# Designs tried in a protein design run: designed miniproteins, single chains. Part 107

Each design is a single chain, and the fold is of that chain. pLDDT is the mean over its residues in the fold that is shown.

## One batch from the design tools (miniprotein)

Design m3717
Fold by ESMFold2-Fast:
Structure m3717 (fold): chain A 66 residues (1-66)
Amino acid sequence: MKVVTGVAVGEVSTPEEELRARAEAIAEESRKQLEAEGYELVDTSVEVRVEGRLLTVRVTYTFRKK
């Protein structure tokens, strides 16, 4: 299995959807490379964490070789 993670951080007032889109964009190149190498996406996990004034969105893609 292979794992790809994208992380975006912003102020707590930032829309979660914007940070998620940024986190997904950060992981996109690695995701495309794995799909081109014959890996398939088997799981997507999204973690949202608030610490003080910071909002962190982490998107984790899990891949398995076909």
Scores: mean pLDDT 82

Design m3718
Fold by ESMFold2-Fast:
Structure m3718 (fold): chain A 70 residues (1-70)
Amino acid sequence: AREELEKALEALDAGDFETAVEHFLKAVEANDPSIAAEVQSRAPQLAFLALELKRYDTAGEAFEVLSTLP
């Protein structure tokens, strides 16, 4: 879970947006409370990146996470 979030952020920093979106989606799917706040804070950025990459399903999942996390 956390490792997927770290890989997503590392890929994002490297400019590998497709890899960043894929690892972020895996972090979201893990639904791990220990990273929930960080996932929620990063979800808007990854959602916009997913839209730019035409990954509409990932963007939708990122926005959905924002509605379900406390």
Scores: mean pLDDT 69

Design m3719
Fold by ESMFold2-Fast:
Structure m3719 (fold): chain A 81 residues (1-81)
Amino acid sequence: AAAAEAARAATIEAIIAEEIALAESVRPLSEAERAEIRAAVEARVAELLAEGGPPEMTYAEVLSAVFLRAIKRLKEELEKE
């Protein structure tokens, strides 16, 4: 249980870090902007878990594919102002 929770948390943090790095390739992000990216990733993880997500697949791959869409939309929203 604790080990599975730690592994999931580590995967989520890795995804968040990668998505933030991609967004920061445009410009440095504020704390509020980083919080929005984190919240978007966490919301999608919660939704995936509620649907009984695929335990055998690497969450990094699944979340990366799903969250790239959400993060891209958030990035566009931030750039649009």
Scores: mean pLDDT 64

Design m3720
Fold by ESMFold2-Fast:
Structure m3720 (fold): chain A 92 residues (1-92)
Amino acid sequence: GTVDELYEWFKRLVELLKAGDLDGARALVEEMKATGSPAVRIAAANLLKEDRKWIVDNTTEEQRQAIAEAVKRVEKEHPLTLEVWKNLEELA
C-alpha cells in the first residue's frame, strides 16, 4: 500500500544519509519527485521545503496520514540522529 511504498523510499533515503552520500540522497529525492506516486511526490516536495500552502492545497488528509505513518515507521526502525536530519536540510 501507500505507507509501504513511502517506507521503502524513506528507508533508502535514510541509508544514503547515514552513509554521508548527500549527492545520492539528493538524486533519490529527485527520483521520488519524478517517478513516485502522488503521495511519494508530495513527500519529496516536503523534503525539498517546497511551498507548504501548495502541499496543503494539493494533498488529502489520507495522503498526509500515510506520509506521517511511513515517517513514524522509519524513525522507529531506523532512528535518525540530529546530524542525519541536518544533512537532509542541505538537500533543500
Scores: mean pLDDT 70

Design m3721
Fold by ESMFold2-Fast:
Structure m3721 (fold): chain A 130 residues (1-130)
Amino acid sequence: SPLEEAFNELTKLYVELKELLDKLLVDNEPLPSSTLLDATIQGIRSIIRVLSLMPQMDAETRARAKAKIISVLDLSTELAVQAMRDRRSPSEEVDQILALFKKLKEAIKNEDWASAQQTAQTLLKQIEKI
């Protein structure tokens, strides 16, 4: 099922993003900013895929999807910020990316799937420019 595939991908990405963040913050392993940004891009792409399927889900499946999306989004936010710091991105650009992550998280919490989809696409385009 496309839904099962999207959920499995989101779950796999959660593990991968968490491992990268643990290497960086717990193990003090130096990671290229490109690796962190690529991981963030994959996280956002997976979120977009699951968001497109939200209207087809029952309430219980949507609740589980929402929780998984928020978890991947929070890890993606941390990795993006670390990558931007390593690249010495201007504080205004970091603030703009953080505002988009916050806007996306609020849209997901409010179950505004149209706004969530649009904001996620905007965020993806902004991260790809870093």
Scores: mean pLDDT 88

Design m3722
Fold by ESMFold2-Fast:
Structure m3722 (fold): chain A 67 residues (1-67)
Amino acid sequence: MEEEEIEKLVRDYVKKAIEKGLTVEQAANVATLAVVRALRDQGRPVTKEEIERIRELAKKYAEELKK
């Protein structure tokens, strides 16, 4: 389902950002922008609320990887 695809994208981009040595905040920001861009490139509409939810998930995953 679409939500599972979004979660996978968030996890993949967060992991790549952390591997590059970015901080939790930087990784969350970069992953959020990358996921939003990927969704828009596929023609999927992205709402402000959805962007905020993606950012929250990205921050959570980044914190888990840095603990």
Scores: mean pLDDT 79

Design m3723
Fold by ESMFold2-Fast:
Formats: sequence, C-alpha cells, structure tokens
Structure m3723 (fold): chain A 82 residues (1-82)
Amino acid sequence: SPLQERLTATILEALKLDDEEERKELIKKAIKEAAEELGVELSDEEIEVLADMIVDALKVATPESAPRIAQSVVEYLEEKKK
C-alpha cells in the first residue's frame, strides 16, 4: 500500500540517524500521519509508547527489516480502528 511504502521509507531514514531522539521524533511524526490517514485517534501517550517500541526495534533492525516493521505498524493501526 502507499502508506506501507511511505512508512518503509521513513524507517529506512530513521536507520540512517545516529541520534535516538531524532529517530523517535521522525517515527512519532510518521505514526501521527499514518493514524490520521487511517482515521485512527491516538493519544499523545499512545504515540509515545508505539514510537518507543519501534525505536527499540530499530536498534536490532537491518534495512531488510524495514518493510516488515512498516507492515506491523499499519496492521496495528488498522486493528485499532476496528
């Protein structure tokens, strides 16, 4: 999906960043944009928790992991909408 492709690109950009806070801000922005597109309401606290989980996953991720991480985020948001 176009959303999954955009999230994959964002995760690949996050992997290039050495600073954890820069990674987190990029991921938080991507989550907010994805949630808005899917019509999912997330609190600031939920966005923080989800971003922290993704940032932690990025510590052991490779570029090949990016599409799977993006897919997991989309599936999580779609399930929350149901």
Scores: mean pLDDT 84

Design m3724
Fold by ESMFold2-Fast:
Structure m3724 (fold): chain A 87 residues (1-87)
Amino acid sequence: SAEEDLERLREALANGEFPSEYARRIGEIALEIPGEKLEEVIAAAVAAVEPLAERLRDHPDPQAAMEELMEQVVAILEKQREELKAA
């Protein structure tokens, strides 16, 4: 579920697998998304990012690849948040 995926993401961030600034940005956006819509938003973000993640897997700089991936995640979440606010 999206809640389980969020918990897994929190664990990865807590273990230092992602930059802490992205954890904060994602957390701030998630707090503004209604819980009932959070699953749809996460599913949409995952679906949009999955092809990019595979493409960035062979990137010569894994840290830069991760930062690019996280920026895409944040952009998708911000767009979904704005669309929900406009509804």
Scores: mean pLDDT 67

Design m3725
Fold by ESMFold2-Fast:
Structure m3725 (fold): chain A 87 residues (1-87)
Amino acid sequence: MTPEERAAYEELMRLRYAALAGMTDEEIAAYLAGDGAVRDRLQARLAEFEARLLAEDPDVTEEDILALIAARTGDASLPARYRRLLA
């Protein structure tokens, strides 16, 4: 994994965890710094939230998740930034 790929991955994970797990910036920073206990807790919260979304709407898409991220953060640029990370 190159430094550029790592930065893109960390930004993608930050966007998902902020919206889906209700994380603070401090928890996201700890996760990205390699805190295993924070990572395990966040992965558990994320898995439960994703399972709930899929149970309510099995057709939920990444676009739906990005809309939730934009709504929660007030950052309407998040969907465009996420698409750039995938290019």
Scores: mean pLDDT 62

Design m3726
Fold by ESMFold2-Fast:
Structure m3726 (fold): chain A 80 residues (1-80)
Amino acid sequence: ELEEIEKKLSEETKRYLDRVRAEMDRLVAQGVLSEREAASLETGRVLREIGIHINILLVLKGKKVFLSEEERKAIEEFFK
């Protein structure tokens, strides 16, 4: 069960990475962001998403009981 959840979170993380990359490429193409700004934002979003997924795993393992609003929303969206 936990191994299946870990695999699913890894797959979702990869999907989020691909979506963030596509969105950043779009904004650069539209002239909204420079390549440097897009790379910085992409890295930040990726790290945030990975952190949220780790916290979901900790909650599921019973290791974390207090959640930020962002973590709570991510868990609700994950289990919708």
Scores: mean pLDDT 66

Design m3727
Fold by ESMFold2-Fast:
Structure m3727 (fold): chain A 78 residues (1-78)
Amino acid sequence: MKEIEEKIKKLEEEVAKLSRQLVDALNAGDWATARELARRIAEKLEEIASLYEQLGDTEKAQHYRRAAEDVRAAADAL
């Protein structure tokens, strides 16, 4: 259990870092970089969802899967 929780924490930290970079890219009008960053964020959110499912936290797993879908949809609209 602790190993999965540590992996989730690392992925959440990575998502936070990429999200800051995404905001910077959007503010700069760099749509190509923003699209790539958003896709990378979505991939990490999907990994977090899978890890929460392994913990039996279906509510959090569903939340992160929805977040990943929303981020991918936003990336595809750029």
Scores: mean pLDDT 86

Design m3728
Fold by ESMFold2-Fast:
Structure m3728 (fold): chain A 85 residues (1-85)
Amino acid sequence: EELPSVEELRARLDALLATLEQQAKDLIKKNDKDGLETLIKGLETVIAQLRAAAAAFAASDPERAAVLEEFIARLEELIAELKKA
């Protein structure tokens, strides 16, 4: 099957979030304000794409849609933290 299972999707998203959090920490430590702004804009673009995907899955695969919505919320929290840095 071309699509990952809900469990595989959750695991991949958790790994991606950990990578993004590490990138954010490195940029904050370096006081790289341009890098932080670029990361925030990138995350906002990803959130828009994930919202479209979640909407597409809402009727056919509501569990997958819910996992994507949960991940969007976690990315929005990360953006809020980055904006405080």
Scores: mean pLDDT 82

Design m3729
Fold by ESMFold2-Fast:
Structure m3729 (fold): chain A 80 residues (1-80)
Amino acid sequence: IGEEMEKRKIYKDKTIDEVLEAFRKFDKDGSGTIDASKIEEFLKSLGENPSKEEVERWKAKIPGGKVNFFEFVELLKEKD
């Protein structure tokens, strides 16, 4: 049993580091959050093809219209 804590996959074949890298690419202000309006584009960057209905469900779960990395990871698990 090795580096599974560092290389654990949290979404399909994506590790926490890969999701974090994608998140940081959308967090251009360095605030640690991304706007709910960018969720569709962000999901597409992860190789997803969300329907408008799925995007609206995601937006409904985002407090204040902005999501931090931790909350985003939880939303990925809830989507599954």
Scores: mean pLDDT 69

Design m3730
Fold by ESMFold2-Fast:
Structure m3730 (fold): chain A 68 residues (1-68)
Amino acid sequence: MEPVYVDIVAPSAETAEKILAAAKAMPGVLAAQLISPTRVLVLAEDEAAARAVAALAESMGAKVTIGR
C-alpha cells in the first residue's frame, strides 16, 4: 500500500505533544515528528493507518489533512 502523510494542527502545544506520543505508539505509523509547537506530521504505512491517526487527532480537537 502507498504510504500516507497525516498533517495535524493541534489546538495547543500540550495537545500536539499528546498526539505525537499516541501516534508513535500506533501500529502502522512509520514516523511521527513535531514540526512546530502545535503541528505534528505523521507518516502512515497505508490509508487505514492514516485514518486511525486522523480519528485520534480529531478526537483531541485537532484539524487533520491527509496527503500522499
Scores: mean pLDDT 83

Design m3731
Fold by ESMFold2-Fast:
Structure m3731 (fold): chain A 58 residues (1-58)
Amino acid sequence: MTPEELAEEAAEILSKVPAEDAGKVAAELYKQYKEEYPELSDDELDRALTLGAIRAGV
């Protein structure tokens, strides 16, 4: 999984959740991805989720 693929996946997930829950889900995704993809740096994960949230409109 590349950071770009994570950003696209996060955008897809965040676009499906209510806007009220988007921030909570984004935080949960960061923690889950950090555990699932330890090969990615914290900076790469943060950037991917930030881009994903922007793409999802949240």
Scores: mean pLDDT 79

Design m3732
Fold by ESMFold2-Fast:
Structure m3732 (fold): chain A 87 residues (1-87)
Amino acid sequence: IEELIKQIESQRELIEEMYRQGVGFVALRQLALEALEWLKEKLKDNPEIQKLVDEAEERLRKAETAEEVVEIMTETFERIIELLKKM
């Protein structure tokens, strides 16, 4: 669990850093979707996390800016980390 939390924090840092470096919306959204697919695979046994990932994927489909992608992902990762810490 602690190793997984560190991996999630690293993914959040990567997305935030790429946004700060001016990586475009399409590339950031693709990276975000790949991170969510990875989480879905790793946390198949947790229905609350599966629901959060599904909600984040839907929000990403509706997102129109890189800023929205970062906001969605930061929010989603924070909620997942909170759930993992309460396990």
Scores: mean pLDDT 81

Design m3733
Fold by ESMFold2-Fast:
Structure m3733 (fold): chain A 80 residues (1-80)
Amino acid sequence: SMQEVLKLLDEVLELVKADPNASPEVIEVLEGIREASKWASPEQQIALLKAMGEMIKQVLNEETAKKVEELLKKAIELIK
């Protein structure tokens, strides 16, 4: 359901906010992706979540990226 997807994205954002490499600008972009997912088609939602994971992998620490990857995989399976 959309509520379960958004709950997982909220857990992703909490992990991001706890990462010392997360700038306010990175957090704002990722919050924007979460909001955009509410209005996107299932295929667009999957693309947005994959983009979120790639950004986190490039910018944040490896431990945060691994935890986020697990949550995003769960969210994508709920959308499919």
Scores: mean pLDDT 84

Design m3734
Fold by ESMFold2-Fast:
Structure m3734 (fold): chain A 96 residues (1-96)
Amino acid sequence: TQSLIDQVEQLINETLDALKNKDIEKLKQVAEQLKELAKKTTNPDVKQALLQLAEALEEYIEAVEKGDEIAKTKSLFRILALLTELEVLIQQMKKS
């Protein structure tokens, strides 16, 4: 099975691609995959970051569906910050 690092890197890339393409259905799929991966990890920092990213994606999706431009912008900045945090956590896991 794919390692946790590889799975997180895949989900980061899928999130960025979906945001670039404004693919709301793909963002919904990614949010669910983040929650499922969080259930399988024993690393508490990675688990928390995955769950927070899923929440931020759900907030972004809701804001887009409601046409709430302020909420959309705020959730987008939160998503970008959380993607950065996950990248840092993955880099730390690679250093062993």
Scores: mean pLDDT 87

Design m3735
Fold by ESMFold2-Fast:
Structure m3735 (fold): chain A 94 residues (1-94)
Amino acid sequence: SLEDLVNEIIEIYKEMLEKLKSPKTREELKKLIEALQEAKRNKASAEEIAKIVDEYSVRILNAAYEEKVSEELLNELVKKLEEIGKLVRQMLEQ
């Protein structure tokens, strides 16, 4: 489930990459995608994945809103990120 969720998030970020025009934002998003792919290969925890996402997400989301990326794509991304947050909370509430 976590691996599938990370795969879905990576695919959404790849779709965003095709819509974004800012070279700086594209480069940051590419680094985020690479970091998530590496985390997946290393079987990182939901907490580690959440930390990676948190490091990049505010800047990428702000840029996506400014560049008029579709609200549907952004809403799907936010929903998947909330699912990561739920997994982290479940693991911490042992």
Scores: mean pLDDT 81

Design m3736
Fold by ESMFold2-Fast:
Structure m3736 (fold): chain A 74 residues (1-74)
Amino acid sequence: ADPARYAAALAGAARAVELHPDDARVYLALGRAFEATGDPRALPDAIAYYRRALELDPDFEPARAALARVEARR
């Protein structure tokens, strides 16, 4: 709904990944941040970040739960 929130999320994501590229918790937080923008275009980005968190830590329950929830909504 707010393009400034989506742009801020993209900028924040780039910086967070640069600082902590191998931290599953960072990708979980990014997925949640993109969902929080309320922008329909951000949902695929949130899904991609949750998938990256699981690629780094396949047993990371919060990311698995978040991914299942957003995928179920189509």
Scores: mean pLDDT 79

Design m3737
Fold by ESMFold2-Fast:
Structure m3737 (fold): chain A 84 residues (1-84)
Amino acid sequence: MEEEYKKELEEVRELGKKLEGVVGEIVKEAVEAAENGSLEEAEEKLAEALKKLAEAAKEGKGELAEEARTALVRLHGARKELEE
């Protein structure tokens, strides 16, 4: 549903702003790929973002990184539903 997709986009964008630096930038790239890219691009950027968020969680940004990971997975799921 488009409304759910927009909600997930907004949640990830907000979390990306709180995750500064390189981690915030890769989350932003994953959101842009989910919004405007192909499913293949969205999957590639999601994988990169999830890896960087896992690294950030080990470095003391655990709660924000875990929230961003969960939101990115939900965003990708909503994107797939729109493609069907």
Scores: mean pLDDT 74

Design m3738
Fold by ESMFold2-Fast:
Structure m3738 (fold): chain A 114 residues (1-114)
Amino acid sequence: SPEEIVAEAEKEASTFDTSKNAEETAEVMIKWLEDRFNELSPEAQARVIVTMLLVLKRQKADRETLERLAEAIIRIGKLSPEAVEALREVVEAILAGDDEALREAAVRLVEAIL
């Protein structure tokens, strides 16, 4: 389910090193997306997107870094308008520190990708 994919992404994100620089992490993530993203199933794509955003949240990424990753996800993944809107809501929820809004937006994002 979308909720289970979000829960898996949250668990995966918790294993990542939070001491690393968010901007450098985003650059590595974008390179990985360019090389691998379109080889993944829709379920794996949804999980990876949410995991990457949650990792950057844990690393205290600024707006520019989050928007750079989001733009790359939209471009590389060729996201639908619904998925793009949900992705923007995820970024805004992260920046606002609103964990409830983040969870709801992440579920909508997964639903839009599946």
Scores: mean pLDDT 88

Design m3739
Fold by ESMFold2-Fast:
Structure m3739 (fold): chain A 55 residues (1-55)
Amino acid sequence: GPGERNRAGAEEALATMTGHGAAATALMAKQEGERNGDEEGKRAGEEAYRQAGPL
């Protein structure tokens, strides 16, 4: 419902505003994937990092 969409939007906006954590987590996931040889994890972390970006 509208309340759920507003909550999800607010949570996403808050996560974007506190973006150092999101970007750092994405970068660490990419490095972890590289170390483990997990190319899927590496690509997912890379895409997440690009989308999170330095705002």
Scores: mean pLDDT 58

Design m3740
Fold by ESMFold2-Fast:
Structure m3740 (fold): chain A 81 residues (1-81)
Amino acid sequence: MSLASKIAAAGILYIAAQISAPEDRPQDVEAALDLLEEALPEAEEEDLPLLAKIARGVASVAEGELKRRAEELLREVEEKA
């Protein structure tokens, strides 16, 4: 999967989870986070704002360990920028 496809897929999964109530779809939230974590090492400067936006969205709806992972990812994006 290309970098752009990973970011796009993560965004779509996050939006789907948000529409369907994220607490009922933790697998979709986790899949979005997995894709963002895979995308970060390949990301260029221009990709970072979108990654940060989606990561922040995931962090806002995630609970427990998924929220912690999303917050850690967001910090890594901010450090890379």
Scores: mean pLDDT 75

Design m3741
Fold by ESMFold2-Fast:
Structure m3741 (fold): chain A 84 residues (1-84)
Amino acid sequence: EKKYIPDEKFRKLLEEAGIKKKEVTFSEAVEAVGDYLVRHGLGDPEDPRVADVKGTLLGELFGKDRIDLSKNELFEALKKYMKE
């Protein structure tokens, strides 16, 4: 799997998830997003496919108050913070 170098803002989220590696895979990045959502209780109890991230670091990264948790949407949002 390809490894990417996270930008400084995304690295803060990765460090909160305990990931201190210089390079991460897309799978590790998605896992860190999932861990952040669980730690902060951001999942929608009525729809597990979306999360309310307003006022959080994740909301600032995605530029949205509510995010879609599908692999395609996460990939499109995260790729701009992950340099090869």
Scores: mean pLDDT 74

Design m3742
Fold by ESMFold2-Fast:
Structure m3742 (fold): chain A 77 residues (1-77)
Amino acid sequence: KVEEYREKLVEIIDKAREAFRNNDIEGLESVLEEAKKLRDEIEKQLAEDPSNTELQRLLADVKALIERIEREIERLK
């Protein structure tokens, strides 16, 4: 389960990098939606298991990625 979230995060990061390299605002917006869905899933699981340090770390990484994508979209507009 944690590994599945990590795999999804890696895929999202790769998509974000490609979209940024191509100045693809629509691609970044799509990736942002995927990252927000992953954040929501991890938050739900962490609410059930609040002491899970791996989930806490993944949630922090996903939130950091979301903020980075949002900043990149704003700069490209």
Scores: mean pLDDT 84

Design m3743
Fold by ESMFold2-Fast:
Structure m3743 (fold): chain A 76 residues (1-76)
Amino acid sequence: SSESVEELIERLKSSDPEVVLRALGKLAEKKDPRAIEPLIETLKKLLKSSDERVRIAARRFLEDWDDEELRKAVLE
């Protein structure tokens, strides 16, 4: 993807769920560990989203990323 980690994280704050879903997919594809710290607060918000698809995608992102530090920081 031509988009930076920082750009993708900002897209996760979009009011458009389609934009959020695409950004989550691209971040999952990159597997960039620099995304972990800035993602924590954003993922917490996505897990509480009013859109069910966004909540499901955020949960799958955590499962697919398979990082214990990220999982604990977001879920605990």
Scores: mean pLDDT 78

Design m3744
Fold by ESMFold2-Fast:
Structure m3744 (fold): chain A 101 residues (1-101)
Amino acid sequence: DVVSELVRKLLAELRDQPVGTTAEREAEYEEDGKKVKIKVTATKLSDDLYRVRVEIEIDGKKEYHELVLNRKGEILDGVFYSDENDKDGKTLEELLAEREK
C-alpha cells in the first residue's frame, strides 16, 4: 500500500525530530486505469502520537483522511471526508482532546 509506505517513511523521519515538526511526502501512480495522487502530511504531537493527513485524488475526485497514529504507525483515531469543509461527526481536535484525558 503506497499510503502505508509514505506514512512509515514520514514517521521514521519524525521519530528523532522535535515535537511539532511536520513532514510531507507525495506519490502518483495508476491503478486499474485510474490516475491516483496521494499527499501525506505528518506532524509529531508527542513521542507516542502523530497526526497524519492523507489527501487522495482518484481520477479528479478528492478524499481526505485525518488520522492519529502511535509510534508504530497503528491507527488510534481517524476521520474521513470527501469535502474539506463538510466534516461529519466528531472533529480530529475533539478526538485528540479525549486522548489527553
Scores: mean pLDDT 73

Design m3745
Fold by ESMFold2-Fast:
Structure m3745 (fold): chain A 70 residues (1-70)
Amino acid sequence: MAALEARLRELEARAQAVIAEGKAQGLSKQELLARLAPIIRETLRLAKQMWPEEAALVDAYEARLEAALA
């Protein structure tokens, strides 16, 4: 559990850095989402491990992310 929490915190920090850099570069919301996609996918995978009871909700979120990237 603690290791998964530490990984989630690391992913949050990386996401914040990507958002800040993307905004500084003037990226569109869609371009920002594309750069964040790998981090979001990893976060959702960890969320399913930490909260298996929420798997259906996490899967719905993942489907929405993939639709937004298409």
Scores: mean pLDDT 80

Design m3746
Fold by ESMFold2-Fast:
Structure m3746 (fold): chain A 101 residues (1-101)
Amino acid sequence: MKEEAIALLKGTKAFLERVKAQLPTADDWDLQVMSSFLYMQSSVLKIAAPKYPPELSKKLLEVSELLEKAADAAERGDVAKAQEYLDKAIDTLNEAIKSLS
């Protein structure tokens, strides 16, 4: 369970870092694709959250909400807001990883 949680958190973080790196050069189609993937990852975290202890579940739900906000911003072409929400999500993931290590 702990190792599975760490893998989920690290995998999500790596995905978000990749999205963040691509945002400054993204065109409208790229932003729509990124938005779709952020919504999908948000859903994955919502489905996973109830399987984990309350403290970790809460952090997964916080990241999920930040990913939905980042997706909404990206869909609107608000790259700056998308980056802001992704930074907050990455920070929350880093806190969760440290609490499990």
Scores: mean pLDDT 86

Design m3747
Fold by ESMFold2-Fast:
Formats: C-alpha cells, sequence, structure tokens
Structure m3747 (fold): chain A 70 residues (1-70)
C-alpha cells in the first residue's frame, strides 16, 4: 500500500508544489515547478506535460516509486 508522507503547498495560494510517497520502506518525491512540469528529488523529469492537479502529481510520484528503485 502506498503511503502519502507529505504534501508541500504554497502557503498563499494553496497550490500543490510537491508530494512525498512511501511503499515498503522505499520513498519517492515529485516536485511541480511554475511551468507545470514535474521532477523527482534527483532532478529527473517525470512529465513533459503540465501537471495541474494534486492527483496527477501523486500518480507521477507513485509511478516513479514503482519504476525507479533508488
Amino acid sequence: MVKILDVLRNPVSGEVLGVGVEKDGARFVAYRFGNGQTYDQYGNLLSKEPVTTEEELIELAVRGLDASPY
């Protein structure tokens, strides 16, 4: 089961800036930048298309966790 650790939000707008997820002791973080693109905690591009929702950012973090055994 995937556990959401943290949701980083802009304190003024409430916009989601990052999501941390964990599964079976493995952790992954996805960050959304101002251009809507997402990157992992190592600076690797996760999505070339703009991500606008918290759900999309969580999905990218979970996908990265399953595909990237860091």
Scores: mean pLDDT 72

Design m3748
Fold by ESMFold2-Fast:
Parts: structure tokens; C-alpha cells; sequence
Structure m3748 (fold): chain A 78 residues (1-78)
């Protein structure tokens, strides 16, 4: 994927935020299965992709790819 400088910066910021949210969710509920965490991450990435579809289409496409990878990981971990 070819991202602009602005899209790359926004992507890194979003990714950092998502990573922090996932870490916080795990610490709040350490008994949450890994598959569940991955599934929630996939759903969040897909939601962000839909939100950004009009304003940042290339970033949205990248997020959809991440969502697919996370969904596959969730299936593997289940």
C-alpha cells in the first residue's frame, strides 16, 4: 500500500491508540481469551476503516487488511 506522509502519520497515531486500548482491555480483564481480544481488534479496525473510507481511503484500505489479518488470527486462536 502506498500511503501519503499525512496518511502514514495518521495511521501510526491510530495504531498506537488501538494498541494502547487493547493492552488496557487485557489488563482490565486478564481472563479474556486471546481469540476474543483478536476478534475485538478486528472489529475495531473494520469500524475505523469504514469511518475513514471517505476522508482517508488508502488508510481505510490498509485498516481493512489489518482487520482481515486479525480476524484470521482470532479464528486460529479459537
Amino acid sequence: LELTEEERRAGLERAGGLQAELAAAYEANPDTPEAEIARRAAAEAERLAEELRESHPRLAEWLREQARALAALAEELA
Scores: mean pLDDT 71

Design m3749
Fold by ESMFold2-Fast:
Structure m3749 (fold): chain A 91 residues (1-91)
Amino acid sequence: YLELTGKEFVELVEKELAENAAARAEVWAASDPATRAQLAAQEAILEEALKAARENPDEPVEKFLPRVFELAARRMLEMGIVTEEEIEAFR
């Protein structure tokens, strides 16, 4: 992923999201509130990554990925899904 341009990243990620969408839906349906919060956090990361990639189609993912994790981590902290320790892991 990191060596891809934003345009190439979007194409690959959309394919992978399509393949695991059904499994994620099943997990969501069977999950407790805490697990659903984790699934929402994962979706937040993917949405921010796709948004940044679409805005920077000619730039390598490596250049904007740290900003994506920072934005997603802030959303997850705001939702009470992650700890400061987990945010540190994204840096």
Scores: mean pLDDT 70

Design m3750
Fold by ESMFold2-Fast:
Formats: structure tokens, sequence, C-alpha cells
Structure m3750 (fold): chain A 86 residues (1-86)
């Protein structure tokens, strides 16, 4: 389905963000999370799992901007868990 394809694209982008963060590249990590947010915004708003994933990606971006790395990683993991349900 379209939603499943968009969810897979978002998961890949979140994975790239986590990889960039592990390499100390905070700016690139934020860029990938913003791309994941844009991808998730294209999903059907009635998809509850997609809306929860979007919420957690937004929280991860804000945590990362505040340099709350542990919170950012936990929010990214929660977003991935919701995307796995699509």
Amino acid sequence: SKDKKLAEEAKELIGKAMQALSEGNDEEAIEYLEKAKETLSKLDKSNEEAQKALEYVEKAIEALKEKNYNEALEYAKKAMEYLDKI
C-alpha cells in the first residue's frame, strides 16, 4: 500500500538520522528526521500508527535541538515501533 511504502521510507530516514547521530553529525541527523517528518505528513491522517510515529519524530527533532540525545533516541525508537505496525 502507499502508506506501507511511505512508512518504509520514513524508517530508512530515521535509521540514517540515528547513524548520523552516532557519528557526531547532529545537523545531518536533524535533516534526516525533518525529511522523515515530511514523508510521514503525506500518510492518511486516519492512520493512528502513522500519526503517533509523526508525533514521536517531532519530539525527537526537538530533543535533538536541545542536545537531549538520550530522549531523542528513545523518541526515534518509539516512532520506529509505530511504523512497524503499518
Scores: mean pLDDT 85

Design m3751
Fold by ESMFold2-Fast:
Structure m3751 (fold): chain A 60 residues (1-60)
Amino acid sequence: MSARELLAEGVALILRGIGVEVQGGIDNGNILNPSAEAQAEGDKLKAEGRKLIDLADKLK
């Protein structure tokens, strides 16, 4: 994959992770306090996205 493709995918994963945390908060009755499960899933997605962004930066 090109550096630009890795950057785009990384950013998309981070945004998806944030979305999971926000939805988890709504489902848990408080948008600011997601469930531990939603927080863990969101953190995993954000970490994967950051890894791709770091890889893209190294390629440029």
Scores: mean pLDDT 77

